# Designs tried in a protein design run: designed miniproteins, single chains, continued (4). Part 57

Each design is a single chain, and the fold is of that chain. pLDDT is the mean over its residues in the fold that is shown.

## One batch from the design tools (miniprotein)

Design m13954
Fold by ESMFold2-Fast:
Structure m13954 (fold): chain A 107 residues (1-107)
Amino acid sequence: MIELPEEFLEVMEELEEELEEIYEKWRKGEITIEEAAEEVRKLMSKVVSEELAELLGKLFKYTLLFEKTKDKKYAILAAEKLAEIYKLLGATEEAEAALAKLKKDAE
């Protein structure tokens, strides 16, 4: 288990509030899914690597596309991005388990 510094946990809590604000802007029709995903990528790039920030933006994009369309293909794409994030963080077994569960739930 990785012990996170207290300052990092505080930053993550602040990011959670900003992520919720981006989601609400999209939900109200103030921004597009592409704009919401880009705002998430930009926000995350302040605290994580550019590669991880890009994956988080894509995960958010596919999650919103699934919510809007109810098309299972976007749920699968979101699951694949989540698995790529876990692999990048070194959690390969967790990545495989999460992807398998999400693909099964999308059936």
Scores: mean pLDDT 72

Design m13955
Fold by ESMFold2-Fast:
Structure m13955 (fold): chain A 79 residues (1-79)
Amino acid sequence: MLKVESVELLEETEEELVLRVTFNNGVELIVRVDKRTGEVLDVLPANLEAASKLSKEEGKEAARLAEEVATRVAREIAR
């Protein structure tokens, strides 16, 4: 079962937050979030090797979980 292990703030700009979301299988995703809206702008694999271990279905689930966690963390930082 795919689970989020950690979320790391990589970069904060005036408009965006850049977060690294790490999963229990070693997959890392980079998520860009709009600071004003909390909207996820982009989700990219941080490392190609780990990303290649995911099926298409697992990749979709990982992206969904990363977006959910990133939006939550962005709301906490914006306070």
Scores: mean pLDDT 77

Design m13956
Fold by ESMFold2-Fast:
Structure m13956 (fold): chain A 100 residues (1-100)
Amino acid sequence: MPYLGEASMKAMEAIKKVKEALKLETNPEAQRKLRQAIRKAKHGVFHALSGDVEGAIEDVEGAIKDAEEALKLTTNPEAQKKIREAIEKLREALRLLRQA
């Protein structure tokens, strides 16, 4: 299914950006939120590839929330940029999942 595959690719791109932000981040609470976002985004990819659209939507929405909370705690401008890029990719994934 093209939408689920494309949504999974966008979520994987977001995971890559969150991992880049995590390498730059020194705040332990922001690091914790970024790791939560990675776990939820990975579960979202798994659910999307398994055809569980509703589960994928819930996981991606959760990942967006955790990434937004991390962004509020992050003071490093390069990490903030990577987190914003990740949030946009997760929003693209969510839009594709809603079309599936």
Scores: mean pLDDT 88

Design m13957
Fold by ESMFold2-Fast:
Order: sequence, then C-alpha cells, then structure tokens
Structure m13957 (fold): chain A 81 residues (1-81)
Amino acid sequence: ALSEEQRQLLLSIVTKAYQDVKEGKMSLDEALEAIDKAVEKLGIPLSEETREKIYEIMREGIENNASVSEVAARVREVLEA
C-alpha cells in the first residue's frame, strides 16, 4: 500500500498533468507518459490496477470536460481504497 506522503505526491503529479492537458500544454498521451516517468523516478510503488484506474479517470475527465478538482477528488478516492 502507498504511504500518505506517496499518495499526496502522486495526487499532485496527476492533477498537475491533467491541468497541463486542460491548458493545452500537452496531449493526454504525453501527460500519461509524464506520470509514468515521474512515478518511476520517485520510486512510488504504483500497482497496475491503481495505475489503470487513474488513467481511466483522466481519459473520462478529458472526454467529459471535468474540472481539475473533480479529477483530483476521483483520483484521491482510488488512492484511499
């Protein structure tokens, strides 16, 4: 399981990546790659199941034009499960 510090760090990485997509600074695919690279660099032990759920939340968020706060709330719920 992720520590509280690892969950907060991952949440900040994901929300920043989503914000950058919303602002047109990167594509969704580039954001997902950036998240994977950051997770690897920081040594965050992210399970494949949790990673897929986060990616689904981000894809759905872009499709439905969800706010950064809405995506952050959904990601946090997954990380606390």
Scores: mean pLDDT 84

Design m13958
Fold by ESMFold2-Fast:
Structure m13958 (fold): chain A 65 residues (1-65)
Amino acid sequence: EEVKKAVKEYLESLLKKNGLGDRKVTDIDVKSVIEFLKNLLGEIPSVEYFKKLFDALTKNYKPFS
């Protein structure tokens, strides 16, 4: 599941960027993000869509908790 991998890598990058580099991203964290986006969009989008969305979110505002 390339989507899970992309989400996990993004979350790990956000944690590292915010000084939480020793904090580990769990499968529950990844699942929660995917479920949130699935609910919002009505379907699971492509990996490219996730990366574009995450890039926009990272540029425009603070990471979510």
Scores: mean pLDDT 65

Design m13959
Fold by ESMFold2-Fast:
Structure m13959 (fold): chain A 84 residues (1-84)
Amino acid sequence: LESLQRALELVEEAGIALLAGDRERALELLKEAYRTAKSNPLASEEAVELIERAIRALEEGDDLAALRYLGQAKKLLQEDIEKV
């Protein structure tokens, strides 16, 4: 539970950093979120995949695609937490 909540917090912080124009910080936070979520069996495969897609979008300079994937990943992580 703690690591799943941490992954959600990291995704939220990454979104805030990206909206503030700090792409390097957003990318750092997303890579940590990816490692955290991937190691947690309560994280859905879809949530992990969306974090990975957000990382790739940022590396390609597509901030809008990254924000979209971040929003989807956040929603799925929230649902994963609600499953107890």
Scores: mean pLDDT 83

Design m13960
Fold by ESMFold2-Fast:
Structure m13960 (fold): chain A 125 residues (1-125)
Amino acid sequence: DPKKKQEELKKRAEVYSLAFDLLTLNRDDLIEFLTTEVGLDKSRIQKLVDGLNEGEYAALASAISELFLDPDNKEIAKILKEKFKLSEEEVAKLQAYGKSHSVKLTPEELENLKQVIEKLLSALK
């Protein structure tokens, strides 16, 4: 069915667009997104983001992007908690947002997207 294939491609394109948009957001836009759309505390997220250097900010954006693509990924959740000091509640809100706004990708699609993101981030340095 050509219509069904086109709808699946469109949904995949929307998920990829969300992931890449997060990587290109400036600090103020990411803070606004995390507070207004995800429901995180503005004062806490502002302090976190303002404390990061450019490479750490890119790593945070990448980790959030990967969590939205794979909300059940325990390793990404661990990075957000241990490296970026997000609470269990904050990570749970990010996971809930990812589950409501993403299409479930295959393990191969997730690995391919991760490699593209890593290559893009390395090119920014």
Scores: mean pLDDT 76

Design m13961
Fold by ESMFold2-Fast:
Structure m13961 (fold): chain A 119 residues (1-119)
Amino acid sequence: MLPKDLKIKLKLKVTLYEDGRVRISEGEGEAITADGKKGKVKLSPAEAEVFQDADGRWVAEAGVKAKITFEDGKTYEFYVPLRLEVDPETRQVVRAELVPIESADFKVEAEIELETEVK
């Protein structure tokens, strides 16, 4: 079971391609539970495509597989829904966010440090 009130800090690289494909490279980060337990986060690579949403924004959405290993040796694997907003004129990522995973049982918050490459 995923710990309650989990905070995740992620560092990942995103490559934007001229044809509208997006690649999220292997990422790494840290996780902290509400009671102060620390874990290491590893992300698997993922691919997505840029599309225009209902509000006319250019976005890419991907489920990125995350593995968290805590100091007590416990491991958790889950998919992190990641949403990227792209400026089509500059071809830059203007926003990166974890789509909030929130239920009566748990909450996950994330801070994302992003490196963007355009090809």
Scores: mean pLDDT 73

Design m13962
Fold by ESMFold2-Fast:
Structure m13962 (fold): chain A 80 residues (1-80)
Amino acid sequence: SREEILEKLKKEIEEFAQKLYEEAVKNLSPEQVRELAEKMNKVLLEWYEKAEKADTSELEKLAEETKKKLKELLEEALKK
């Protein structure tokens, strides 16, 4: 069902975000980690809102776009 796919993708996104957060903690200052966590939380909230409105065929694309945004946030933080 759509709900099963959505729950699987939510779990995948949360696990991906957690791994990025762990990478940040290892490589960034506490201040940079806090800023990154705030930005990542905004992306995750946007993901939840969009995912509720998306149909099944769009969910995978939305999840991949969300992962890309989260990864880009970490990469930008690592440049400073």
Scores: mean pLDDT 85

Design m13963
Fold by ESMFold2-Fast:
Structure m13963 (fold): chain A 83 residues (1-83)
Amino acid sequence: SKDEIIKRLEELIERIERGEISVEEAFEELKELIKEAADKGLISVETAIGYILRLIGLELDGELTHEALIEIAREIIEKLKAA
């Protein structure tokens, strides 16, 4: 459900903030959550592609940080709550 995906995103943010997860692992988990949200129709395919491309762009540019992952995860939570 939407609430389950929101909870998993919130739990991912908490794990990042506690230093319990690497940037690499958080990046992979966030991409999977975005994909799952799109597959369930909770966000549009266009929105999901936009977030994934932004994440990949940050990785390629060497700008992928815990702070960037938290920011994107929070933005996705806001999108889910608005839908």
Scores: mean pLDDT 86

Design m13964
Fold by ESMFold2-Fast:
Parts: C-alpha cells; sequence; structure tokens
Structure m13964 (fold): chain A 121 residues (1-121)
C-alpha cells in the first residue's frame, strides 16, 4: 500500500500543478480581455480536477482502506487548490467587469463540489 499511496500522491501533485497552470492562464486571459479563452481554460481545469479526483477515488476503492483514506486527503488538497485558483480568476474578472467569466468560475466550483460529493457517496 505504501507504493500505491506514493503513486497516488504523485498523481495528485501533477493534477494540482496542471489545474494551477490552467487557472493562472485563465487569470492572464481575463487581464488581456479574452473572456472566451478564460472560460475555456476554466472548463479544462474543471475537467482535469474532476477526472483526477475520480481516478484517485477509483484507486482507493480497488486497493483498500489505507489508499482510500489517502485518496480522500488528496481530493481535499486538490479541491483547495482548485477553489483558490477559481477565486483568483473570479476576483480578476470582477475587477475588469467580466461578469461572464466570474459566473463561469462560480459554476465550475459548484460542478466540482457536486461531482466530488457524488464520488464520496
Amino acid sequence: NEKAIEGLRLLAQRGIEEVERLLNEATEAVRAGDGERAIALIREAKNIAIGTAAYMRSLGLEIGEEVLEAANEEIRRLAEAFSGGLNAVRETALAVGDEATAAAADAAKAEFEAAVEELIK
């Protein structure tokens, strides 16, 4: 289980790094006045966050309780990173009057939270 937990933590870290990269790019797109690109990047970050959470949960369910506990901890860490990145995009969008991108960030957060709640059962 120790090697499985190590692999799961590496997966979580890669997922978090990719989500943070995409949401940083979304913030830059908002500052550049490219709301369409910002919304596309938010959607891509959401899909990666949900997919990473689902995969980690699946590994925990297949391997056993110790890996499942580690998966739940890493899903929480991913959720914090995703929420933080979306809040930064949202605040930047509101500052430049891009209400559509701010709404997209709020929707992505709600969709991620709903998906994680369903995964945890």
Scores: mean pLDDT 90

Design m13965
Fold by ESMFold2-Fast:
Structure m13965 (fold): chain A 71 residues (1-71)
Amino acid sequence: SLSPTERLVVEREAAELGLPASLSAEEKRDLMRAVREALRQGDEAGARALLASHGLSEAQADAIIAGLRAA
């Protein structure tokens, strides 16, 4: 489980990227980690599929991927 400090950091980062507030802090962390790993491997299709599986639109996925690449 996340510490209270880690939870606040994850929630802030997720909100800035536009991730749904309906996801738990643990789900947001794991999703961001999985998307970053897919992008590191050059698998943008896999990153998009992960985001779509959590109900995100193509436009939301584009914004999140761009935000993660900019960081």
Scores: mean pLDDT 83

Design m13966
Fold by ESMFold2-Fast:
Structure m13966 (fold): chain A 72 residues (1-72)
Amino acid sequence: SSAADVYAGALRGELIALGEELGAPEIGRELATKASQEVRARAATAPDDAAIAAIAEEVGRKYFEELRRRAE
């Protein structure tokens, strides 16, 4: 698997789990799909695996913040 697949999969799982914990599983699944797609899309133009890791951290932070905001 590519680095993008590994990071996208991890973000997907964590966002789904957090959505369930916050009582907003539909939002968690929605944001998990968006986060995984965004990591893969941005990774396509990334120069190396370190850049993919940085993209995953940025995307993850954005969608975890969005999930907590929308789950209120």
Scores: mean pLDDT 88

Design m13967
Fold by ESMFold2-Fast:
Structure m13967 (fold): chain A 74 residues (1-74)
Amino acid sequence: MKYTNVYVFEEAGVTVTVTVEGNKITVTVEKDGKSATKTFTANSGEEEAEKFKEALRELLKELGLSDEEIETAL
């Protein structure tokens, strides 16, 4: 099964695209023409939520967001 969800963190000016293919999850973040992508696997909804938050924090830091901006977006 494959599906894609897209949502926007307007306060941070970030677009987040999440693609799920079975247990494989790909997260792409985009801000000001810059993008970063991380892929991980999760075998439960709880594991997916935890790994997603970790991946999102790492990707937002790569885009140059501060820890305060990341906490506001999450």
Scores: mean pLDDT 73

Design m13968
Fold by ESMFold2-Fast:
Structure m13968 (fold): chain A 91 residues (1-91)
Amino acid sequence: MVERLARLLRDEDVAGLEELFREHGLSDEERVRLILEAVVLWGRTHATPEELEYRERFLNDEERAIEEAGDKNQRTAMRGALWALAERALA
């Protein structure tokens, strides 16, 4: 799934992304998690070692911040921001 998701994000295949999420019945939290995993996977094949380490560290810190957010609405907003960031990182 993660490799297929990374390919769809790279190819800007919005219809394929919507189908993948629908096909697997993924929650918003699961979608964000898979996108973060896909960004890390993409970085491993295309980034320099230093860039990859920075990306993995950054994504882990952002995920931790979401989990630590006490407000459900704030968590939802942060997940949306990570989605947009992950799409840009795979562009």
Scores: mean pLDDT 57

Design m13969
Fold by ESMFold2-Fast:
Structure m13969 (fold): chain A 70 residues (1-70)
Amino acid sequence: MEEKQKIYDEFNEEAQKIIESIKDEKKKEEVGKIAQEARDKILEADEKGESVEEIQKIAEEALKKMKEIA
């Protein structure tokens, strides 16, 4: 439980930093949507009892996509 929460918290901190670094409004909206989708997926995976590794993969893949757009 706490380990999954740590991944979620770290994801939110990194996502916020990426979003704050974006000056283009359209890119900011796209990245914001990816962050929200990832948050929803992480919470659903946790509710379903998915592994820490699966939750980490969701977070890492989302952060990668966000950085590619930013």
Scores: mean pLDDT 82

Design m13970
Fold by ESMFold2-Fast:
Structure m13970 (fold): chain A 78 residues (1-78)
Amino acid sequence: MEAALEEIRRLLERAIEAYSKGTKEGLEEGGRLEAEAQRLAAETLARDPSARPAIEALFAEYEPAILEARKAAVEAIE
């Protein structure tokens, strides 16, 4: 579980970095990285349902930064 949580964190951090570029490519890359993080979270939950609180806490921690970065990226390209 710990290894999966670390990988989810890295994917979310990479998504923020991609969005922060304010480019169409960055927006697409950020979205793909968020999708990978969600897929890994779903796989982890299917294997170990007790991981839910840790996964929810991790996504909640990164949610404000992800939302702000994504909003800024969309506004930069539109």
Scores: mean pLDDT 84

Design m13971
Fold by ESMFold2-Fast:
Structure m13971 (fold): chain A 100 residues (1-100)
Amino acid sequence: DIDLSEEELNNALRLGAERSLKAVELYAEALGEKIDFKKLSEEELIELLQTYAKASEELAREIVEAYKLPRGKATPEQKELEAKLPAQIEENRKRIEALK
């Protein structure tokens, strides 16, 4: 269970890195420049990823959060039940009042 949590974090960071690369590519294209990642050395690629990952830290945090939810904490059924929760609370309150 603890190991699965570590794997989830590692996968989220990897997805964040992939999204950062794609964002850098799209941003460069918008400026009329093209980045050929195949022409970069491993060291240059790491430095580029680290630089843009820091700039995209908030986006990376959102990716991590989104990755956690699909792994079993927010199903459509649970969201529908949560939408009904205020009505259930009100019903319980009325039941308590009836027990005066």
Scores: mean pLDDT 54

Design m13972
Fold by ESMFold2-Fast:
Structure m13972 (fold): chain A 89 residues (1-89)
Amino acid sequence: SSPGDLTEEQKKILEEIEKVTKKAMEKAPTDELKQLVEAAKDLMIELVKTEDPRKQAVLYSSLGILISAASIQSPEVAKYLRKGLEIAR
């Protein structure tokens, strides 16, 4: 039950996530992969905002699964998603 305000550091991290996920989206050759990039972005945003270590572990694991799925379709998109995950941590 935080006041809902993001810290300046969280805002910077979210801006970097936006930048790398935008690059992933631009490289996505299919609508299916674009939807996967959007889902991964949402999980990255939640990972930045959560202070619960158990929730962080679940989100990190889920992102790993999505990135693995993306890598089968496009190694380039997966590369940007891996960068986003590293930034979100």
Scores: mean pLDDT 83

Design m13973
Fold by ESMFold2-Fast:
Structure m13973 (fold): chain A 90 residues (1-90)
Amino acid sequence: MEIVTIDLRVDGKVVGRLTLAIEGDKAKILALWVHPEYRGKGYGLKLLREGKERAEELGVKEIEFKVDLSNKAALRILKKAGFKIKEIEL
């Protein structure tokens, strides 16, 4: 297992972070954070796209995440970033 962290900076400030756990050809999103003042501006989508690219460079073929399916905003952003929603692990 390898933990990969991607920081998003604007004007030298960390305004977002994505944390992935990588196991073989699979990755799991452990955390996605964007500073409240920077939300709704596409920074979450940018982080997700950078995370997907980094994971694919490391040989990942599937990115899994645990999300409440009622959270339509999060689902929309994940789909827009090209993430496949496979299933909620209960």
Scores: mean pLDDT 71

Design m13974
Fold by ESMFold2-Fast:
Structure m13974 (fold): chain A 65 residues (1-65)
Amino acid sequence: MHLTSAQLREIAEELGVSVPTVRRAVELLQEYPFPASLEQLKEIAERLGVSVETVLRLELRVRLL
């Protein structure tokens, strides 16, 4: 999925994370079929140093854009 710099920034500001974190989350989420399982979301959260809730919100925002 190709997101613009503007979309990455908007999501980062909304979720209180950095733009590089959003970009990395998008790349990791692309490795899994949609919707990602709870175990997959937990693994991504651990890799990014954010909560599982933040990863879930990222997936919903990215996939519904």
Scores: mean pLDDT 76

Design m13975
Fold by ESMFold2-Fast:
Structure m13975 (fold): chain A 100 residues (1-100)
Amino acid sequence: DEKKFKEVYKLTMKAIELAYEKAESEEAKKAFEVVKELYELKYEKLLNGDTTDSEKEKELEEKAEELYKKAKEDVEKAAEEALKETLPEAEKAYKKLLEE
């Protein structure tokens, strides 16, 4: 279902944006910026029916891993806090799917 996929994508992007805001270091913030760009590319690729990994996707994945290694604790803490804030919205969306 395309609508469910779009909803999951929107929630994922919101979580990444919240993690960016909660990150303390420049390296952690850059990691979330790179992850956001990577997810945007993957979403566009899925909409176009293309499953081929681009050179740019590989470069972004490598850059994200490098930044994560430099700021692991900050990235993990920011991601955990972002997930805690997005969970209530995800639960609300799930409940709407179960409503009669």
Scores: mean pLDDT 75

Design m13976
Fold by ESMFold2-Fast:
Structure m13976 (fold): chain A 75 residues (1-75)
Amino acid sequence: SMEEELKEYLISIATSLGLRLDESLSLEELKQQVVEQAKARYGVELDLEKLLNVKSAEELAELLEPVREAAQARK
């Protein structure tokens, strides 16, 4: 399903950004965990409402851009 594909992509991209996710969680719970981890690890505040309404991998990657920038800035 599209939701399963989006879940797999979210886990993949979050892992590449240094975020630790509980892969047993639902897609919605994983999106919430990404918001919490981004804030805790990088001080980045993500728009949870936009993230919950994401329907494609491309939109997901764009919304995670601030986390990617913060991760690249940390040595």
Scores: mean pLDDT 81

Design m13977
Fold by ESMFold2-Fast:
Structure m13977 (fold): chain A 88 residues (1-88)
Amino acid sequence: MEEIKEIVRETAEKIWKVFEDGLKNNKSLEEIQKELDKVIDEGMKRIEEVASENFDEETKKEILETVRKNLDSLKKQAIDYYKEQKEK
């Protein structure tokens, strides 16, 4: 579990870096969306590998579902905030 929390933290940091870089460089919403999808997909792959090696199938499924929901929520927050910043 601790290793998975570390991967989630790293993925969240990368999400916010994409957001900050996007604002600084005036990237389009489409570019930000694509970069965020890539970051989340890479994070989820790492989590699935760790979960597959350390947990049973039932626990693995719960971890993947919980993490995916949390990362998708953070992505929505970043996109909504990006839209707000661009409209102002």
Scores: mean pLDDT 81

Design m13978
Fold by ESMFold2-Fast:
Structure m13978 (fold): chain A 74 residues (1-74)
Amino acid sequence: SPVEKALEKIKNAKTLEEIAEAVRDLFNIPNPSREDLERAIKVLEEALKRPDLSEEQKMVLRIALGEVRRRLAA
């Protein structure tokens, strides 16, 4: 699914450009299910634990996580 592909990109992203692309892909998915959003939260939370990512990369992920949580609450 498009969600699975976007989440896989987030898990494997190493550069700021790759992270930004993966996050953009995730938010361009029309009508993600509640289950899709819950999976995205878990993947983003795990990505934020990665020691190899810069603070700038983690900031993009934090913003994405906040947006996914906002959409799930709506």
Scores: mean pLDDT 87

Design m13979
Fold by ESMFold2-Fast:
Structure m13979 (fold): chain A 96 residues (1-96)
Amino acid sequence: GRKEAEDVGRALAAAARADAATLAELARNVDKSHVEAALYLAILLVDLSEEQVRTLVRAAVEIFGERALDLVREAAAKNLDPAQKAAFLAAVAEVE
């Protein structure tokens, strides 16, 4: 449900202090639909540093491939914080 996805999203955001490969490895042990929902909610709702934003975007690409970029763009577009939105769009441009 939504609460489980939010809890996983917060855990993914916290783990983004590590690196993209470590975060992707942790996510492989979680159901893919929950990881996708959690990633969406983390991008939409969690205040992340620029380093955490870059780590999360790279991890998303490692988990979902190129389709992750569309997911990140959609979630970032709905983020109400202009700084968070700009950071996610910049991170997407770096991995394209």
Scores: mean pLDDT 70

Design m13980
Fold by ESMFold2-Fast:
Order: sequence, then structure tokens, then C-alpha cells
Structure m13980 (fold): chain A 70 residues (1-70)
Amino acid sequence: SEAEEEGLREAEARGLAALPTVKEIMKKIEEIAKELNIELEDGEVGELADMLIAGASDEELKEKARELKK
């Protein structure tokens, strides 16, 4: 069990090496906001950032951004 958890941590660390940086995340969210001509509040930006980290596509992020402005 401990050895399996260590293996999972290594796989997770290798996956994390491919994750976007905070700067890249913020830039992507800014680009989406500009494309949709909307202004996002800090809480909305955080929700989109969480989706991007979870592997959401550009289209999924745009759809969520539209929903947040309704």
C-alpha cells in the first residue's frame, strides 16, 4: 500500500511537470475573456483556472465563462 502510494506520487509528479504555470493559466483565462468580450471577477477566474488545471478544453472554458455571466 505505501509502495503503491509512492508510485502514485511519482506518476502525479511527472504529470505535474506538464501542467501549465500560474502565468500561463492567467494568460489563457484573459484570452478567453477578451474573445467573449466579458469581464471576469476574481471568483469566476478561479473557477475557470480550476477547470483548466483539470484539463478542460478551450471550448469548455468558453462555455463556462458564458454561464458565469448569466
Scores: mean pLDDT 69

Design m13981
Fold by ESMFold2-Fast:
Structure m13981 (fold): chain A 109 residues (1-109)
Amino acid sequence: SAENAADFLSEVLGISKEELREEISKGEEGRRELLARVAEATVKKLEEMGAPEWEIKVAEAILAAVQGKEEEARELLEEAAKLSGVPVEEIRDGVEAAIGALEKGLELV
């Protein structure tokens, strides 16, 4: 599972497993930087796939949240809710679950 998590994150970020582990060794700051890079890669992938605008805004909200841009994240979630017709609280729960899954993935490396 740890090797599988490292393989997955290495592929998503386009970096070596050694570089991934080096960033994690920097502690909380390194993990936060990796979370931001995963979120950025996700936004780019969704845009390349022509994903619906609301899905792209959800990914942008995750990126903003990881970067500590709480106001921007809130506004992006509200726009995603408006575009999708899904309640903002349901979208927020999904975003929190996604961030938690990413954090758990980094803990396994």
Scores: mean pLDDT 78

Design m13982
Fold by ESMFold2-Fast:
Structure m13982 (fold): chain A 67 residues (1-67)
Amino acid sequence: DAAIEILEELYNKYKLPEIEEIIKIVKEWKKKMDTTPLKDVEKLREENEKLGEKLNELIEKVLKEIE
């Protein structure tokens, strides 16, 4: 996954804990999506939307620090 590779490169360069947290969340979310039963898909969609908001907040913090 290109996004995870980019995040790991950024973490190695800047050593920001927010990047490490983003990587962990993305990996956990991907694993959950691969293993989650169809019956829970609608609930996952809502949870995924909330996770996206948290990820965007963390990404914005990282971008501010990189400047």
Scores: mean pLDDT 71

Design m13983
Fold by ESMFold2-Fast:
Structure m13983 (fold): chain A 112 residues (1-112)
Amino acid sequence: SKRAELAAENGEGAASSAESAARAAKRGGSEEGYEYGERGARYGRLGAEAGRRGDEKEAARYAGRAARYARKAALLAGDASPESTGPASGSAVGAGGDANMAARAAGTELAK
């Protein structure tokens, strides 16, 4: 279904955003942010796999978890990085935005 396809894309997007946040956190010296980002990426990939299987409910659940972890990683990356005024800060902000969009899409599917 188109919704399962969209859920898979949202999971992949959340994973990419979480990976970006993890890299930004690692560059800034935040081991905690890196761990949150890596967990977010794993949940994003699980969401994408669920979406590809047509499991819209499970895809939404994993996308929501991925978004939450990506957002936490992005916040820690911004707070910890002495270079957060450059590309690392942009990566953290982008990861938070993508995570919010994934969570919104997941919420919309659950509301229907």
Scores: mean pLDDT 68

Design m13984
Fold by ESMFold2-Fast:
Structure m13984 (fold): chain A 95 residues (1-95)
Amino acid sequence: GPIQVTLSGVPDKVKVGEKIKFTATVSGPAGTYTVEARLLKDGKTVDSKIATTTASSVDFEFKPVKEAGEYTLEVFVTNDKGEMAGAEKKIKVEK
């Protein structure tokens, strides 16, 4: 579709107690965007953030990670026309 999302600043690896921070950049038709970021472990959402914006970029910061393991960051963008885009990154959390 014409809408796209890209992620920048996503760490490959963090330690327990650190915060995962990143920027989502949206390209496509002008309008209102809903950007949802989910942090998953073992297929379950452990943290989530949602932003509604007309800006082309959104900065996200999750709560400090509590457990070591393999995590998946999923980001979904929906515009006011119902078009959607997604991006995913894997993050390792170490003690």
Scores: mean pLDDT 86

Design m13985
Fold by ESMFold2-Fast:
Structure m13985 (fold): chain A 87 residues (1-87)
Amino acid sequence: SLEEELEKLLEGGLKTIEELKDDPEAMKQVVTFMLSRLIDLARKNGAPEEAIEELERIREEIASTELSAEQMKEKLKEAARIAKEAV
């Protein structure tokens, strides 16, 4: 289900952020990729365009802003919540 896929993506993402906390560039690249995958999952499951736009804004913020590991984790959690609630 979408919920199971999102929970798996979130759990894996949070673990990866923790493992990459000393490599900001790698962390940014991986989290941005995870947001892209999360957006694809939401879109395939019928999320409205307004929710997709919110997720894309979070992805852009991650891609364009220097964030700590804790801030990256919070953004990933927020994105997963938006995707789950949108479907």
Scores: mean pLDDT 85

Design m13986
Fold by ESMFold2-Fast:
Structure m13986 (fold): chain A 83 residues (1-83)
Amino acid sequence: SREAELAAVEAVLRAFKAGGGRLSRAELDAIAAQFPEVPREFLELALLVLQTALSETPSVDAAIRETARVFDVPEARVEAVLA
């Protein structure tokens, strides 16, 4: 579902923020286990977009905002990740 995809992207953004712009394979595996209906490839794409955005933006927070924009994550959910 779209809600599961949004929740999964939010989890990836949150873990990436907590890791200071880094997300391990084990962390991605844990997120995939929480969202079994979301394809692993979708989570890997979200991480790739985050890593690409981080290379083009001044901060981890800016990379998270850009990635959230790409995946149409609602503003309120993005602000919860950044708090």
Scores: mean pLDDT 86

